# Designs tried in a protein design run: designed miniproteins, single chains, continued (4). Part 2

Each design is a single chain, and the fold is of that chain. pLDDT is the mean over its residues in the fold that is shown.

## One batch from the design tools (miniprotein)

Design m12039
Fold by ESMFold2-Fast:
Structure m12039 (fold): chain A 96 residues (1-96)
Amino acid sequence: MEEKIEKLREEALKTFRELGEAMDNGDVEKTEELAKKMVEISRELAKLGAVDDVLAFELHVAVALATARSQGKTEIAEVLSKAGEEISRIVDEAEA
């Protein structure tokens, strides 16, 4: 793997861990910040041809969204839904 892709994957793993913590704490603002960071990382990975990594992130966000909805965390669910839609668009654009 190229050094840039590896660095972005490390950032993504750290961001997902922090996202889980923010969700558990009900921290909407932090969840929004981290979700935006995941979208940014996804866009950069897609530009580098690492679409499989972006697909994995889409799945992780979808699981997080389902969890937030099951817990009644409406604001967090809205943040994750928007992020998931943006990541899905990045995948579609990269596959075109």
Scores: mean pLDDT 84

Design m12040
Fold by ESMFold2-Fast:
Structure m12040 (fold): chain A 56 residues (1-56)
Amino acid sequence: HMDGGELLKKLEEFLNNPETPEEKVKELLDEMLKQGIIDEDKRKAILKKFEESKKK
């Protein structure tokens, strides 16, 4: 488990690393949403950007 601040930092690392699996990013986003760190809007925006990078 990670504190909210650490979760946010971890997310930034994952998003900046092209080798990060999409599942890992989704899991982190889910946890952040549960903790109220990010809004649904932010979660969707982040996921969309990452998905676009990985989606074929």
Scores: mean pLDDT 73

Design m12041
Fold by ESMFold2-Fast:
Structure m12041 (fold): chain A 109 residues (1-109)
Amino acid sequence: SVAEELRKLAEEFRKAQTLDEIREIADKMVEVSKKLPELEIRPPSAGTAPPGRPLTKEDVDALLDNFTGSIAQKAETLAEMAEAEADRAEGRANVSLPTAQSIKDAIAA
């Protein structure tokens, strides 16, 4: 469900035509991303990958404030970020369980 919600948000970003629409969708993405750590609280099965670091409002704000480009370019970048988080939630990122500690260490740094 989390991955499906993130993919839906990616599609909504691509349809966004205003900065206000992008911010609204980004807020939903941050809320959905916060659920990713909860998926890892349960014992991982063989073939499940860690979801990675959840997106924060600060990450989105930094992207929107510092990214030079059109509204369409900002929307596409956020859509790609949502798809990447969906891939991580589904374990489709090419990350094996033995690398989970390395990823957590990289996120914590």
Scores: mean pLDDT 59

Design m12042
Fold by ESMFold2-Fast:
Structure m12042 (fold): chain A 74 residues (1-74)
Amino acid sequence: AMEKAYEVLVGHLSKLLNVPKSVLEKDEKLLKEVFEKIKAKAEEISASGDFSKAPELKKLAIELGKELLKKLEE
């Protein structure tokens, strides 16, 4: 379950940032930190029942993904 969720996230980030998965996977530790932050926010929104915050989750994913790419110097 966790491995599947991680692969799904990497696929979404690849599409959102227009970069190959291999680029995102250059630093697996940083990529997993991004995954954990997005997961925590998704769980928070789900637990609250406030789905009006769904756009904030997408914005967070894009922001964290861009920061990851900057750290990878791509």
Scores: mean pLDDT 74

Design m12043
Fold by ESMFold2-Fast:
Structure m12043 (fold): chain A 70 residues (1-70)
Amino acid sequence: SAELKEAEEALARAKKLAEEYIAKGTPEEAEEVRKELAKAEELFAKPETRMTGGGLAEALAKKVEAKLKE
């Protein structure tokens, strides 16, 4: 569906940004990464998408939070 495709695209973008932030990011980049991850999580919260990719978005959010707490 269009909703699933949009969610997958948002997740792919969030994953790339999160991985870059974890490796070498600055505090300014953390806010952008959190916004993209939140968007991906929101898209996967819908009934049509909840079973397919929400776990990856959650895992990436936890990694970003761990980096921020360092």
Scores: mean pLDDT 70

Design m12044
Fold by ESMFold2-Fast:
Structure m12044 (fold): chain A 61 residues (1-61)
Amino acid sequence: SAHARGQELLAAGHPLAAAGEYARAIEADPNDAEAWANLGTALEAAGFPDVAAAMRARAAA
């Protein structure tokens, strides 16, 4: 799944690639709160903390 691939990429130190997988999960299901939270984590790891905070807020909404 996109979640599993995203987790592998994040663990391997590829946060932008991980963000791409989570973005794909959100495209398939915009109500996937876990994908929004994981996208936030990946974007923070990639150096985009403000964007990451916005994605995490969407996970909580």
Scores: mean pLDDT 83

Design m12045
Fold by ESMFold2-Fast:
Structure m12045 (fold): chain A 56 residues (1-56)
Amino acid sequence: MSDAQIRELAKRLGVSPETVRGALEAFASGNPVLEALARRDLQLSEEEWEELLSLL
């Protein structure tokens, strides 16, 4: 994934690019605890989660 894609998504979601990167790394890790923490920190809709996870 590119930094440009992360920055554009972060802007659309109203969060920082670092927050988007952290969530993507959590889901890429396959660790359910990190995934749960990412979902807690990013209270996104199902559609927004689909868009974020499409970057994986």
Scores: mean pLDDT 78

Design m12046
Fold by ESMFold2-Fast:
Structure m12046 (fold): chain A 96 residues (1-96)
Amino acid sequence: SMAEEIRKELKEKYGLSDEEIEEFYRAVDKIRQAMAEGKSLEEVKADFLKQAEEAGDERKRRIIELAYEYVKEHLDTFLKIADEVEEEIARRLAER
């Protein structure tokens, strides 16, 4: 159900086709994988936009920008939670 709701928003708000939505999810996965490998969001964005520019694909560039903003918004939330967990662990270790 949540996947269908996200697809509906991408179609109605951003005007994406079914193929563009699949490209969007592939871009999101690639960004997350590159971040897990230690690359910054800025480095990942620059690499992907350069690839789209070299291909001359304005559609792909638009999809990459949307995927970047989606990952950035969600990663900010996840990073904040991770920082809070690390602080709690450090505190508990210091109290021993």
Scores: mean pLDDT 67

Design m12047
Fold by ESMFold2-Fast:
Order: sequence, then structure tokens, then C-alpha cells
Structure m12047 (fold): chain A 99 residues (1-99)
Amino acid sequence: HMEERIKRAKELEENNVVDPSSPDPEKRFNAVTRLVGVRIRGVGALVMASREELERAIEELKEAKEEFQWDEKAVKALEEEIERLERALREGQRQDPLA
């Protein structure tokens, strides 16, 4: 069961199959799977600390937040992730070059 779900999650992320406004709960669940992918990329951007990666991850998270306004848990998680990435951008600019 888990192996099939993991495979489908990767396929949905790779193919960008997302219909968050669909009345079909299955398609809405696929959109949640995309959110996980966007958040994973956000963590990757934090590790790399590149401005380009962080800016793109922030944009993707903001778009996802707009699409999932009805899901308070998703919105809160996305807002926290956006703040974390924005903080990383600011820290990158003000990071002590002597440290």
C-alpha cells in the first residue's frame, strides 16, 4: 500500500497534476501531494542558501497558499515555511563573512 502511494506522489509532483478547485476530493488530495513537493524544495533551498532557489521556493509556496485558503492547517504550514525562507534570505545577506 505505501509503495503505491509514494510512487503516485512522485508522479503527481513530476507531472504537475493539480486541481485544488475540483469538487472531486481525490483531485484535491493530489493538490495536497503537490504541496508536500513544494515544501520539500523549500527545505532544499535552505540547505543551498542560494537567492534564486529561495526566491522560487517562496513564490511556489505563496501560490500554494492562495490555492489552499480553505485549509487552515495548510495555510499555517505554508506561512511558517515562507517566513523561514524569507529569514534565510535576510540572514544570507547579513551573515557574518568572518564566521
Scores: mean pLDDT 61

Design m12048
Fold by ESMFold2-Fast:
Structure m12048 (fold): chain A 60 residues (1-60)
Amino acid sequence: MSVTALLGQLQSPDPAVRRAAAAELARVDPERARRVFTGLTAHPDPVIAEVAREALAALA
């Protein structure tokens, strides 16, 4: 399992890639996924914040 690759995919400019990576990370390691998503939601970059929002939605 490549958690590192999934974390990189969460910052992808492609929304489909971001959603797929978020869903996979949530399946493999939900505790780490929730922590990462929460931290990124607070990021000052609006693009990264949107990625985190989509990731949290996929986790829900």
Scores: mean pLDDT 72

Design m12049
Fold by ESMFold2-Fast:
Structure m12049 (fold): chain A 67 residues (1-67)
Amino acid sequence: PELIITLPSMSAEEVRNLAETLESLFGAKAEVLDDKTIRATFPNKEQADLAIEFIKRFDPDAVIEEV
């Protein structure tokens, strides 16, 4: 599964740190597209679903789109 994640409440540094966290905790391949946006590819749906819950706890205003 591939997700595009927009993080309106986070700084550019926080976005970069989240991308690294997604790779470390959920096995994602994460690419920072801009100061507010990450594209993340997950190994399976279970890891993607867990990551969505994690992201929403970190930024409740996050917009997550499945590609």
Scores: mean pLDDT 85

Design m12050
Fold by ESMFold2-Fast:
Structure m12050 (fold): chain A 88 residues (1-88)
Amino acid sequence: VEREVAELRLLLENIKAAKTQQEVEALGRRLIERLDRIAEEHPELREELERLKAEIEAVLNDKSLTTEEKKARLAAIVERAIRLLEEL
């Protein structure tokens, strides 16, 4: 759990530091890959993590959102994933 939380916190900082839409979209896809790995190791969280993945995909595919809005939404999703792990 500590390693997974640390990796998500690093990803959160990378998302906050991203300056381009391409960087944000790449980090969003990386977040999905990380959540898939967490779901494999913590099957009790699978349903919650699948909902977070769907929210990430919705953010990445929303043409109306600015880069800053996508960053804010992805950051909030990462923070929710960290909280789920810390509650284990």
Scores: mean pLDDT 86

Design m12051
Fold by ESMFold2-Fast:
Structure m12051 (fold): chain A 65 residues (1-65)
Amino acid sequence: SERIRELEHRLAVLQMALGIAEAGLDYAKKLGLDTTELENFIDSLRQEIARVEAELARLKAEEEG
C-alpha cells in the first residue's frame, strides 16, 4: 500500500526529529537554558508519532483482513 509506505516514511522522519530534539534538550539542560519550549515541542512530536503509529496499525489490520 502506498499509504502505508508514506506513513512509514513519515514515522521515520518524526522519530529522527524526536532523537535530534532529545539531544538538544540534554545539551540545553547542561547549559542551564530554559527548556520549556523544547519540552513542549518534544511532547507534540510524541503525540504525532502515537497518531501515525495508530493509523499504521489500523491500515495494516485492514490489509490483513
Scores: mean pLDDT 88

Design m12052
Fold by ESMFold2-Fast:
Structure m12052 (fold): chain A 62 residues (1-62)
Amino acid sequence: RVEELRQRALRLENQADALRYAAEQGSKVEDKVPEKLKEVREQYERLKEEAEELRREAEELE
């Protein structure tokens, strides 16, 4: 169970990193950020928060 939570957290963190990278590449330029890029940032934040929750839960079960 603890390993399952840690593996899920890792997968979500990897997804978040990929989304963050895509969002940052678009937002680094001195231009208006497309609405789609804003949605990607929101998904990144959600995935990161979910991964952190899973890691906290895994720590509690240790």
Scores: mean pLDDT 70

Design m12053
Fold by ESMFold2-Fast:
Structure m12053 (fold): chain A 59 residues (1-59)
Amino acid sequence: GPAAEAALARALAAARAGDGEAANRWGTQSVILASEAGDEAAARAYAERVRAALREAGL
């Protein structure tokens, strides 16, 4: 839903800025919100996107 996608967008922006703590916090929130909405596929996809962004940023 919109809240989960907003949290994901914040996580990806934080990773690009080099803020691994904020990226992990917002990334965790995006997964929780997607899972609470019953969208386990989105929760898994969001977790993978955050992990990929952190790897690309060297975090």
Scores: mean pLDDT 87

Design m12054
Fold by ESMFold2-Fast:
Structure m12054 (fold): chain A 111 residues (1-111)
Amino acid sequence: SPKIDEAIERIKELGDRVLARIKDPELQAEFRKILDEIIEAVRNKDQDGIVKALERLVELAKRAPDPEEQIAILRFTAEVISILADAGYITREQALKLLEKVRELLDEVRA
């Protein structure tokens, strides 16, 4: 589907920008793995798989040692949630719940 391919391409482009900011090889590998899981779930139209992978990105951001890396992962997660909600791959309720978690963590990192 052209629409699904466009969403995946945009997510990959945004993900590559985050990967360029992550200096820790272990964190970079975990981020890449979750990114691949999101892409696969989107291709399969697996709504539950998308939500689980996005929740794993939020948990990864919590474990990132550098606040700049935490912010980069959280901002990426918020953009992906918006893209996928607008495309109808997740519900508005699921998107709002995930965005609330992202906002709470961004506020915590900002002190």
Scores: mean pLDDT 87

Design m12055
Fold by ESMFold2-Fast:
Structure m12055 (fold): chain A 60 residues (1-60)
Amino acid sequence: MVTVRIKVNDITRLIALALIVIGELPEAEVEIKGNEVIITLPDDPEYIEKVEEYKKLFGE
């Protein structure tokens, strides 16, 4: 299991990121804590690459 934390200061973008991950990565667990989206996923390279792309697009 891999855990990725993405900080998003805009609440609308934070919610959008959480919903995208829930929709696109069904095996991922998503938790919102303050201004962070915490994503826990299997050690699948495809899943890890998608989450890193989201971090680049939505992260600070």
Scores: mean pLDDT 80

Design m12056
Fold by ESMFold2-Fast:
Structure m12056 (fold): chain A 94 residues (1-94)
Amino acid sequence: MEEAERLIKEAEKLEKKANEYIKKGDYKEAAKLYRKAAELYRKAADLYLQQADQAEKQGDLEKARQLVLKATALYIRAIGLEIDAELAEKKAKE
């Protein structure tokens, strides 16, 4: 399995588990899992950008564009989870 896809699947599992901790009121544990998931999504995005650079060097501009869009979507998802983590950390301090 591709390394980027492996990281995305791991991140998705952590995100799901974090959502379960939110439902249970364990905001501290949820925040940790959201931050870990965000880290994995950023790593996957970096790998897609590396693949995009290689595709561009080989003249495959369409593949490069698709990989950049995939990376961008993963960075946006990571930012969203970092926001969720900050909100959970704020709730945990209440």
Scores: mean pLDDT 89

Design m12057
Fold by ESMFold2-Fast:
Structure m12057 (fold): chain A 81 residues (1-81)
Amino acid sequence: MKVVVSTGPGESGLVEGVERAGGEVVPEVTEDTKLVLVSRTHGGGGTSGNIAKAKTLGIPVVYVDGFDVDEVERKVREVLE
């Protein structure tokens, strides 16, 4: 399961949460990407191209408030199950 995460301080928490949910973090959105996960603390600016491409391809964009690994894991599971 391929997931793109927003880039910035604390992105390692997003990566860990995705990997705990059984996901694989990839750098760019492609047709096989299942989810884009964005931390609101990143403002979304650094991932704007990936967000735009995800919306064009109908791939869900999910927002989290921070970098809590347990919250990230839960939200990724909920969207992809």
Scores: mean pLDDT 76

Design m12059
Fold by ESMFold2-Fast:
Structure m12059 (fold): chain A 56 residues (1-56)
Amino acid sequence: SLAEKLRAALEKLKELAKTDPEGAIIALQRLRQEALELGIPDVAEEAEKLIKELQS
């Protein structure tokens, strides 16, 4: 499903954040927007939380 694909992308971006936090933030912002457009708000919320953690 689309939700499963977006969740898999979120997990990959969590790994990317360990080596490239700035690149991960950009990719997470895109993932958040895509999740909102597709009506999958739980993935968008998780992406937003991770963005805030990486900016702290």
Scores: mean pLDDT 86

Design m12060
Fold by ESMFold2-Fast:
Structure m12060 (fold): chain A 78 residues (1-78)
Amino acid sequence: FEKLSERERAVLETLHEHGPLTARELAELLGLSQSTARRILNRLAAKGLVRSRVGPDGRTLYELSPAGFEALAAETAA
């Protein structure tokens, strides 16, 4: 897989620890703007490392894919 940036790794780690999150919740946890969080999440989703679904209030929730878990394991094992 491609090398993850520091922020991409932080996003994947946060999703691993906290489960499904909105872009707003992720932004608050990482001290990012919502637009920055959405951009990182969209890039990770394009790479197959994050998946999205619509929550009960119509907001998009993001969570780790199986490939995202493998990418984190590889980063911490190296």
Scores: mean pLDDT 77

Design m12061
Fold by ESMFold2-Fast:
Structure m12061 (fold): chain A 102 residues (1-102)
Amino acid sequence: SELDELLAELGALMREMIEAAAARDWDRLVELARQAVRQLERLLELARREGDEEAARQVAERAEALIAFLEHHLGELSPEQQEEVRELVERLRRLREEAREL
């Protein structure tokens, strides 16, 4: 399904983010985080349209994991990157809350 494909792509993005962090490539990490947040927003919108509670649950779980991952690396980022990542984390918290209400 389209949802299964998007969830698989999100999994690939999260693996690439782990690799970027291991390489200390913080510019790549932030860019991948932007992509992951946009993909989670698309997944939540599809879950809403289809009434897919399981997909919504997976969005909430992946948002929670991404929040924890980004917060863990926050101290290693530049001040400009920290500001951007804080905004992404706030978007992820809203996505998590909205997904849990479905």
Scores: mean pLDDT 89

Design m12062
Fold by ESMFold2-Fast:
Structure m12062 (fold): chain A 63 residues (1-63)
Amino acid sequence: MKKTVKIYTDKKPTPEALEQLAAAFGMKLVDYKIEEVDEPPEDAINLVEPGKKGYLITATFEE
């Protein structure tokens, strides 16, 4: 089953880091997209302090 998540973070992740994260949860990274944005979208998990810029990650994982 595929699951898509959006994460806003202050550190740019590498593809390898995203694959390692997926493996830690017993999942495989299928697709990902990383964008530099000034503000998180409303549907993203925000890990950045207010007023700071970050990276928007849209990642799809499969079990």
Scores: mean pLDDT 75

Design m12063
Fold by ESMFold2-Fast:
Structure m12063 (fold): chain A 58 residues (1-58)
Amino acid sequence: LTDTEKELIEKLKKLIEELEKQGNYELAEKLREIIKKIENGEISASEGAEEAVLLLSS
């Protein structure tokens, strides 16, 4: 992973922690799955960030 990809993953992890503190465990787990797909090379960091934004959009 590049430094930029690592930074994006760290920001997503912080969002997961905030969602868990709010009791939104299902959404937090979906974001964790996106991070795992990025780390496994199944999707790009940019694609994962777009999926995360769609999940977080009301």
Scores: mean pLDDT 78

Design m12064
Fold by ESMFold2-Fast:
Structure m12064 (fold): chain A 63 residues (1-63)
Amino acid sequence: MKEEKIKKLKEEIEKNEKLIELYQFGLENTQAEPATREGLQKKIEEAKKKIEEAKKKIKELEA
């Protein structure tokens, strides 16, 4: 049971890391207005929080 949860959490981390890369690319290559850039930055921060939460849950499950 714990192994399946850890696997899903690791997949969530990988997905969010890829999303951060995509949003960073968008920020670097977009000519969009400040509001759009702020939205991308917010999505990056949300993805970072999900990675940290997933890492914390993995530690709790492994403890």
Scores: mean pLDDT 79

Design m12065
Fold by ESMFold2-Fast:
Structure m12065 (fold): chain A 90 residues (1-90)
Amino acid sequence: MREKLLELIKKVIEELNKAKLTPEQMARFIGLVISTIGALLEGDYEAVIRDLEALRKLVEEMKKQGADPEIVDKILELVDEALRLAREAL
């Protein structure tokens, strides 16, 4: 489970690098990614789920602020898959 979640987080970071994000959006996203990785390394899947739900909301906010919808939709797909796997790990 941990390895699959880390691979999904890596793909989220790859898609993020393609998005035209503001410095503020990038800082918020990086903070949540770091938090999610930390929780995952601790095996705290409740915290992983909470952080991934926060990431999902932030990505939806970015779409409303004019981020590329194709990139945003891909990130949402990856975050939703990560949420599914994290819930299965409970």
Scores: mean pLDDT 80

Design m12066
Fold by ESMFold2-Fast:
Structure m12066 (fold): chain A 108 residues (1-108)
Amino acid sequence: SAEAEATVANGETATLELTLPAAPRATVGVVVEVTGDGTVKVDVTVTSAEQSASASATVTGSAAGAVGKAGLTADVRAVGSDVTVRVTLTASGAGATVKVRVVVAQAL
């Protein structure tokens, strides 16, 4: 598994890139957590040497500190190559910033 965090100003876009080791087939689970007064559009692209797959979700946090969460899954064939997970985060809302945590793992 791999993990990254970003602080995204409302109205702005951030990109996170994570690498997972090669497997003959990779089902990639992505968990996104959003904290802060805003909504984040999450676009995930999973790329191997042979294949790419994409998934998207919208996640809303709150000013009261409640954490918004989304789970995303993408399935790629990854024979002999690492898997790159690119997460694009677009934030909107009334708050100045949102904090985003991303966890990626290969599912068996």
Scores: mean pLDDT 73

Design m12067
Fold by ESMFold2-Fast:
Structure m12067 (fold): chain A 74 residues (1-74)
Amino acid sequence: MKEAEEYKKEALKYIEEGKYEEAAELYEKAAEIYEKLGKKEEAAELYRIAGELYKILGKEEKAKKLYEKADELE
């Protein structure tokens, strides 16, 4: 949990710096931690945020997989 919160804080700093790929990676890592903790709704939201960032970066296939992952966790 604390490690996931740490990744979320770092991701926000990368967003402020315009480093969207690094931010997306950190949101994915936070989502994986929440998923392992059984916090599926929180994990789904973070996977969706990471997907949105990858979509902005033109990584459509990666974004699609993350959206599918989020849907599976409902």
Scores: mean pLDDT 83

Design m12068
Fold by ESMFold2-Fast:
Structure m12068 (fold): chain A 66 residues (1-66)
Amino acid sequence: MTFRLTLSGSVERQIGIVLRLIGDPRAEVKRDGENTYVVTLSGSEEAIAELVEELRADPHVTLEEI
């Protein structure tokens, strides 16, 4: 599944989220703008759902399926 990720909040928080995703073997991250990224998630349906839920739980993360 492919998502557009938009980040808000402090620079430190934004860096933390990006590093979290770069370190995840399920996620491929491509920069799309200053605060926007294209994230491609691969793996089991359950593993993808768990990561999507984790990301959506952060109020500084906007995740839109594309």
Scores: mean pLDDT 82

Design m12069
Fold by ESMFold2-Fast:
Structure m12069 (fold): chain A 79 residues (1-79)
Amino acid sequence: MAIEEIAEIAREELGLSEEEVEEIRRYYEALYRWLAERLGEEAAERFLRAAAEALRREARGEDPSAALAEMQAIMAAAA
């Protein structure tokens, strides 16, 4: 699941505490449910995968622009 990938990045690449990782997990779980209700589970999963990619790239000093653009497109479709 993409949410587990986000949690792994937060723990391993960003060096966040276990408590902070749990807070991030709950945040993205809520966001997944919100997107799934509006666009379906596939779109919600694509958003989380793009979020994981953006976080990974930012953690490594790489350009996250493509992943952020995908996230923005999905959010625009949900509005």
Scores: mean pLDDT 83

Design m12070
Fold by ESMFold2-Fast:
Structure m12070 (fold): chain A 55 residues (1-55)
Amino acid sequence: MMLSEEEKEEVAKKLIELKEKEDSKGATELGQELAKKYGIDSTQEAIKLAIEKLN
């Protein structure tokens, strides 16, 4: 199952928030849940979006 563009945007935003809070455990758990539900590739695309937004 693939993340929609809107879902990727929301996931990217949450990943950025967790990184800003230094919540590495929360970020890891979210990443694992997303990989399990949507697959590794879709999760990596969301992470890439977060990195692109985090200049």
Scores: mean pLDDT 73

Design m12071
Fold by ESMFold2-Fast:
Structure m12071 (fold): chain A 110 residues (1-110)
Amino acid sequence: DLNEKYRKLLEEFVRKSEENAAEAAKLYEEMKELAEREFPELLKEALELSIEELEEKIEEAIKNLDLPTLIVYMLALGEKLLKEGVPFPAVFTRFRNLAERALKALEEAE
């Protein structure tokens, strides 16, 4: 189940981001590699979107409980923020907040 696979990745990222910043950074890079491998076209399209458009797509993915699509848009947002000079800790805090919102929405829907 693709949604369950990505749910476990989000749960692991939330846990690691609170306990070990280096392991969270490693998981972030692994998630990028996974998204490029499994959703190359979607990731390419997402990277061409503005930050505002990515935020809209993230909200839609959370509403639709579409975790693979959510992770792709979150990763694209993270890459754009890093390119604009936002530091990794701030990007990871935003990523964790989005992951926690998605996991809560999924839990409430079950």
Scores: mean pLDDT 83

Design m12072
Fold by ESMFold2-Fast:
Structure m12072 (fold): chain A 66 residues (1-66)
Amino acid sequence: SSAEEEALERVRRAAENAVKLGLISEEEAQKLVEETERLLREGVPADEALRRVSRRLKELAIKSLS
């Protein structure tokens, strides 16, 4: 669906930006995208999948800054 495609694109963009800022590795970015794809495949709504993955990205970023 368009909502799932938008959620995936938003995660890809956020992860790429976090890598460019040195907050996460390229491997961590790839895992965030894979987790989003898995959640959507399992039937998790796009908004909920985006919230869960965004939380994980934030946790990784905070750990990098601490």
Scores: mean pLDDT 87

Design m12073
Fold by ESMFold2-Fast:
Structure m12073 (fold): chain A 56 residues (1-56)
Amino acid sequence: KEEKLNELKERISEIYDEGYKENKSSELSKEQQEKALELKREEAKILGKEMLPQEI
């Protein structure tokens, strides 16, 4: 649902913003990347999409 999707997007954005600020770089730590990925998977689940990288 839209409200849930917006909440997930906000949390993902916060992880990236905080991670970039803490790391002083464009790269997230492994733990931060994993947390963001979990939220992205949840978003994809709500949207009914499979969230797979280009793995073939």
Scores: mean pLDDT 67

Design m12074
Fold by ESMFold2-Fast:
Structure m12074 (fold): chain A 76 residues (1-76)
Amino acid sequence: SLLEKASEAVKKKDIELLKQLIYELDPSLTDEEIEELIKKVEKGELKYIKDLPSEHTERKIVRLLLKIIELKEEKE
């Protein structure tokens, strides 16, 4: 499942695998558009996503973006 693949990517700290899962959900997205979506998530502009059904493609993409943000913020 998507959730299982995303969990494995997080365990491996594999941001590129998380990006690949986003491309599988929406192959029209470019790296630049993904970076812009990350910025929107960080600004809290996509908070309405919590109210979307879990099966909704946009919600799945935002969940993957949040995992990417968490991995980028991990500093020892």
Scores: mean pLDDT 74

Design m12075
Fold by ESMFold2-Fast:
Structure m12075 (fold): chain A 66 residues (1-66)
Amino acid sequence: MTPWEEASRLIGELAELGDTEAVREVGRLMLRAIEAKEAGDDETAERLVEEAIRLGRRAIEEARRR
């Protein structure tokens, strides 16, 4: 699974958990990553995707503690 696919999977899991705020935050980071990639800034795009994955995983862990 690519980092991009992993971030998309995390958005899906957060949506299933009903965490709308986390879905929006991860989605915002992914949108910024796409914009950076389109601008030719692959390093920034990869960092943003990694941040999205980290945020998504943390949000899932927190949601499951409820």
Scores: mean pLDDT 82

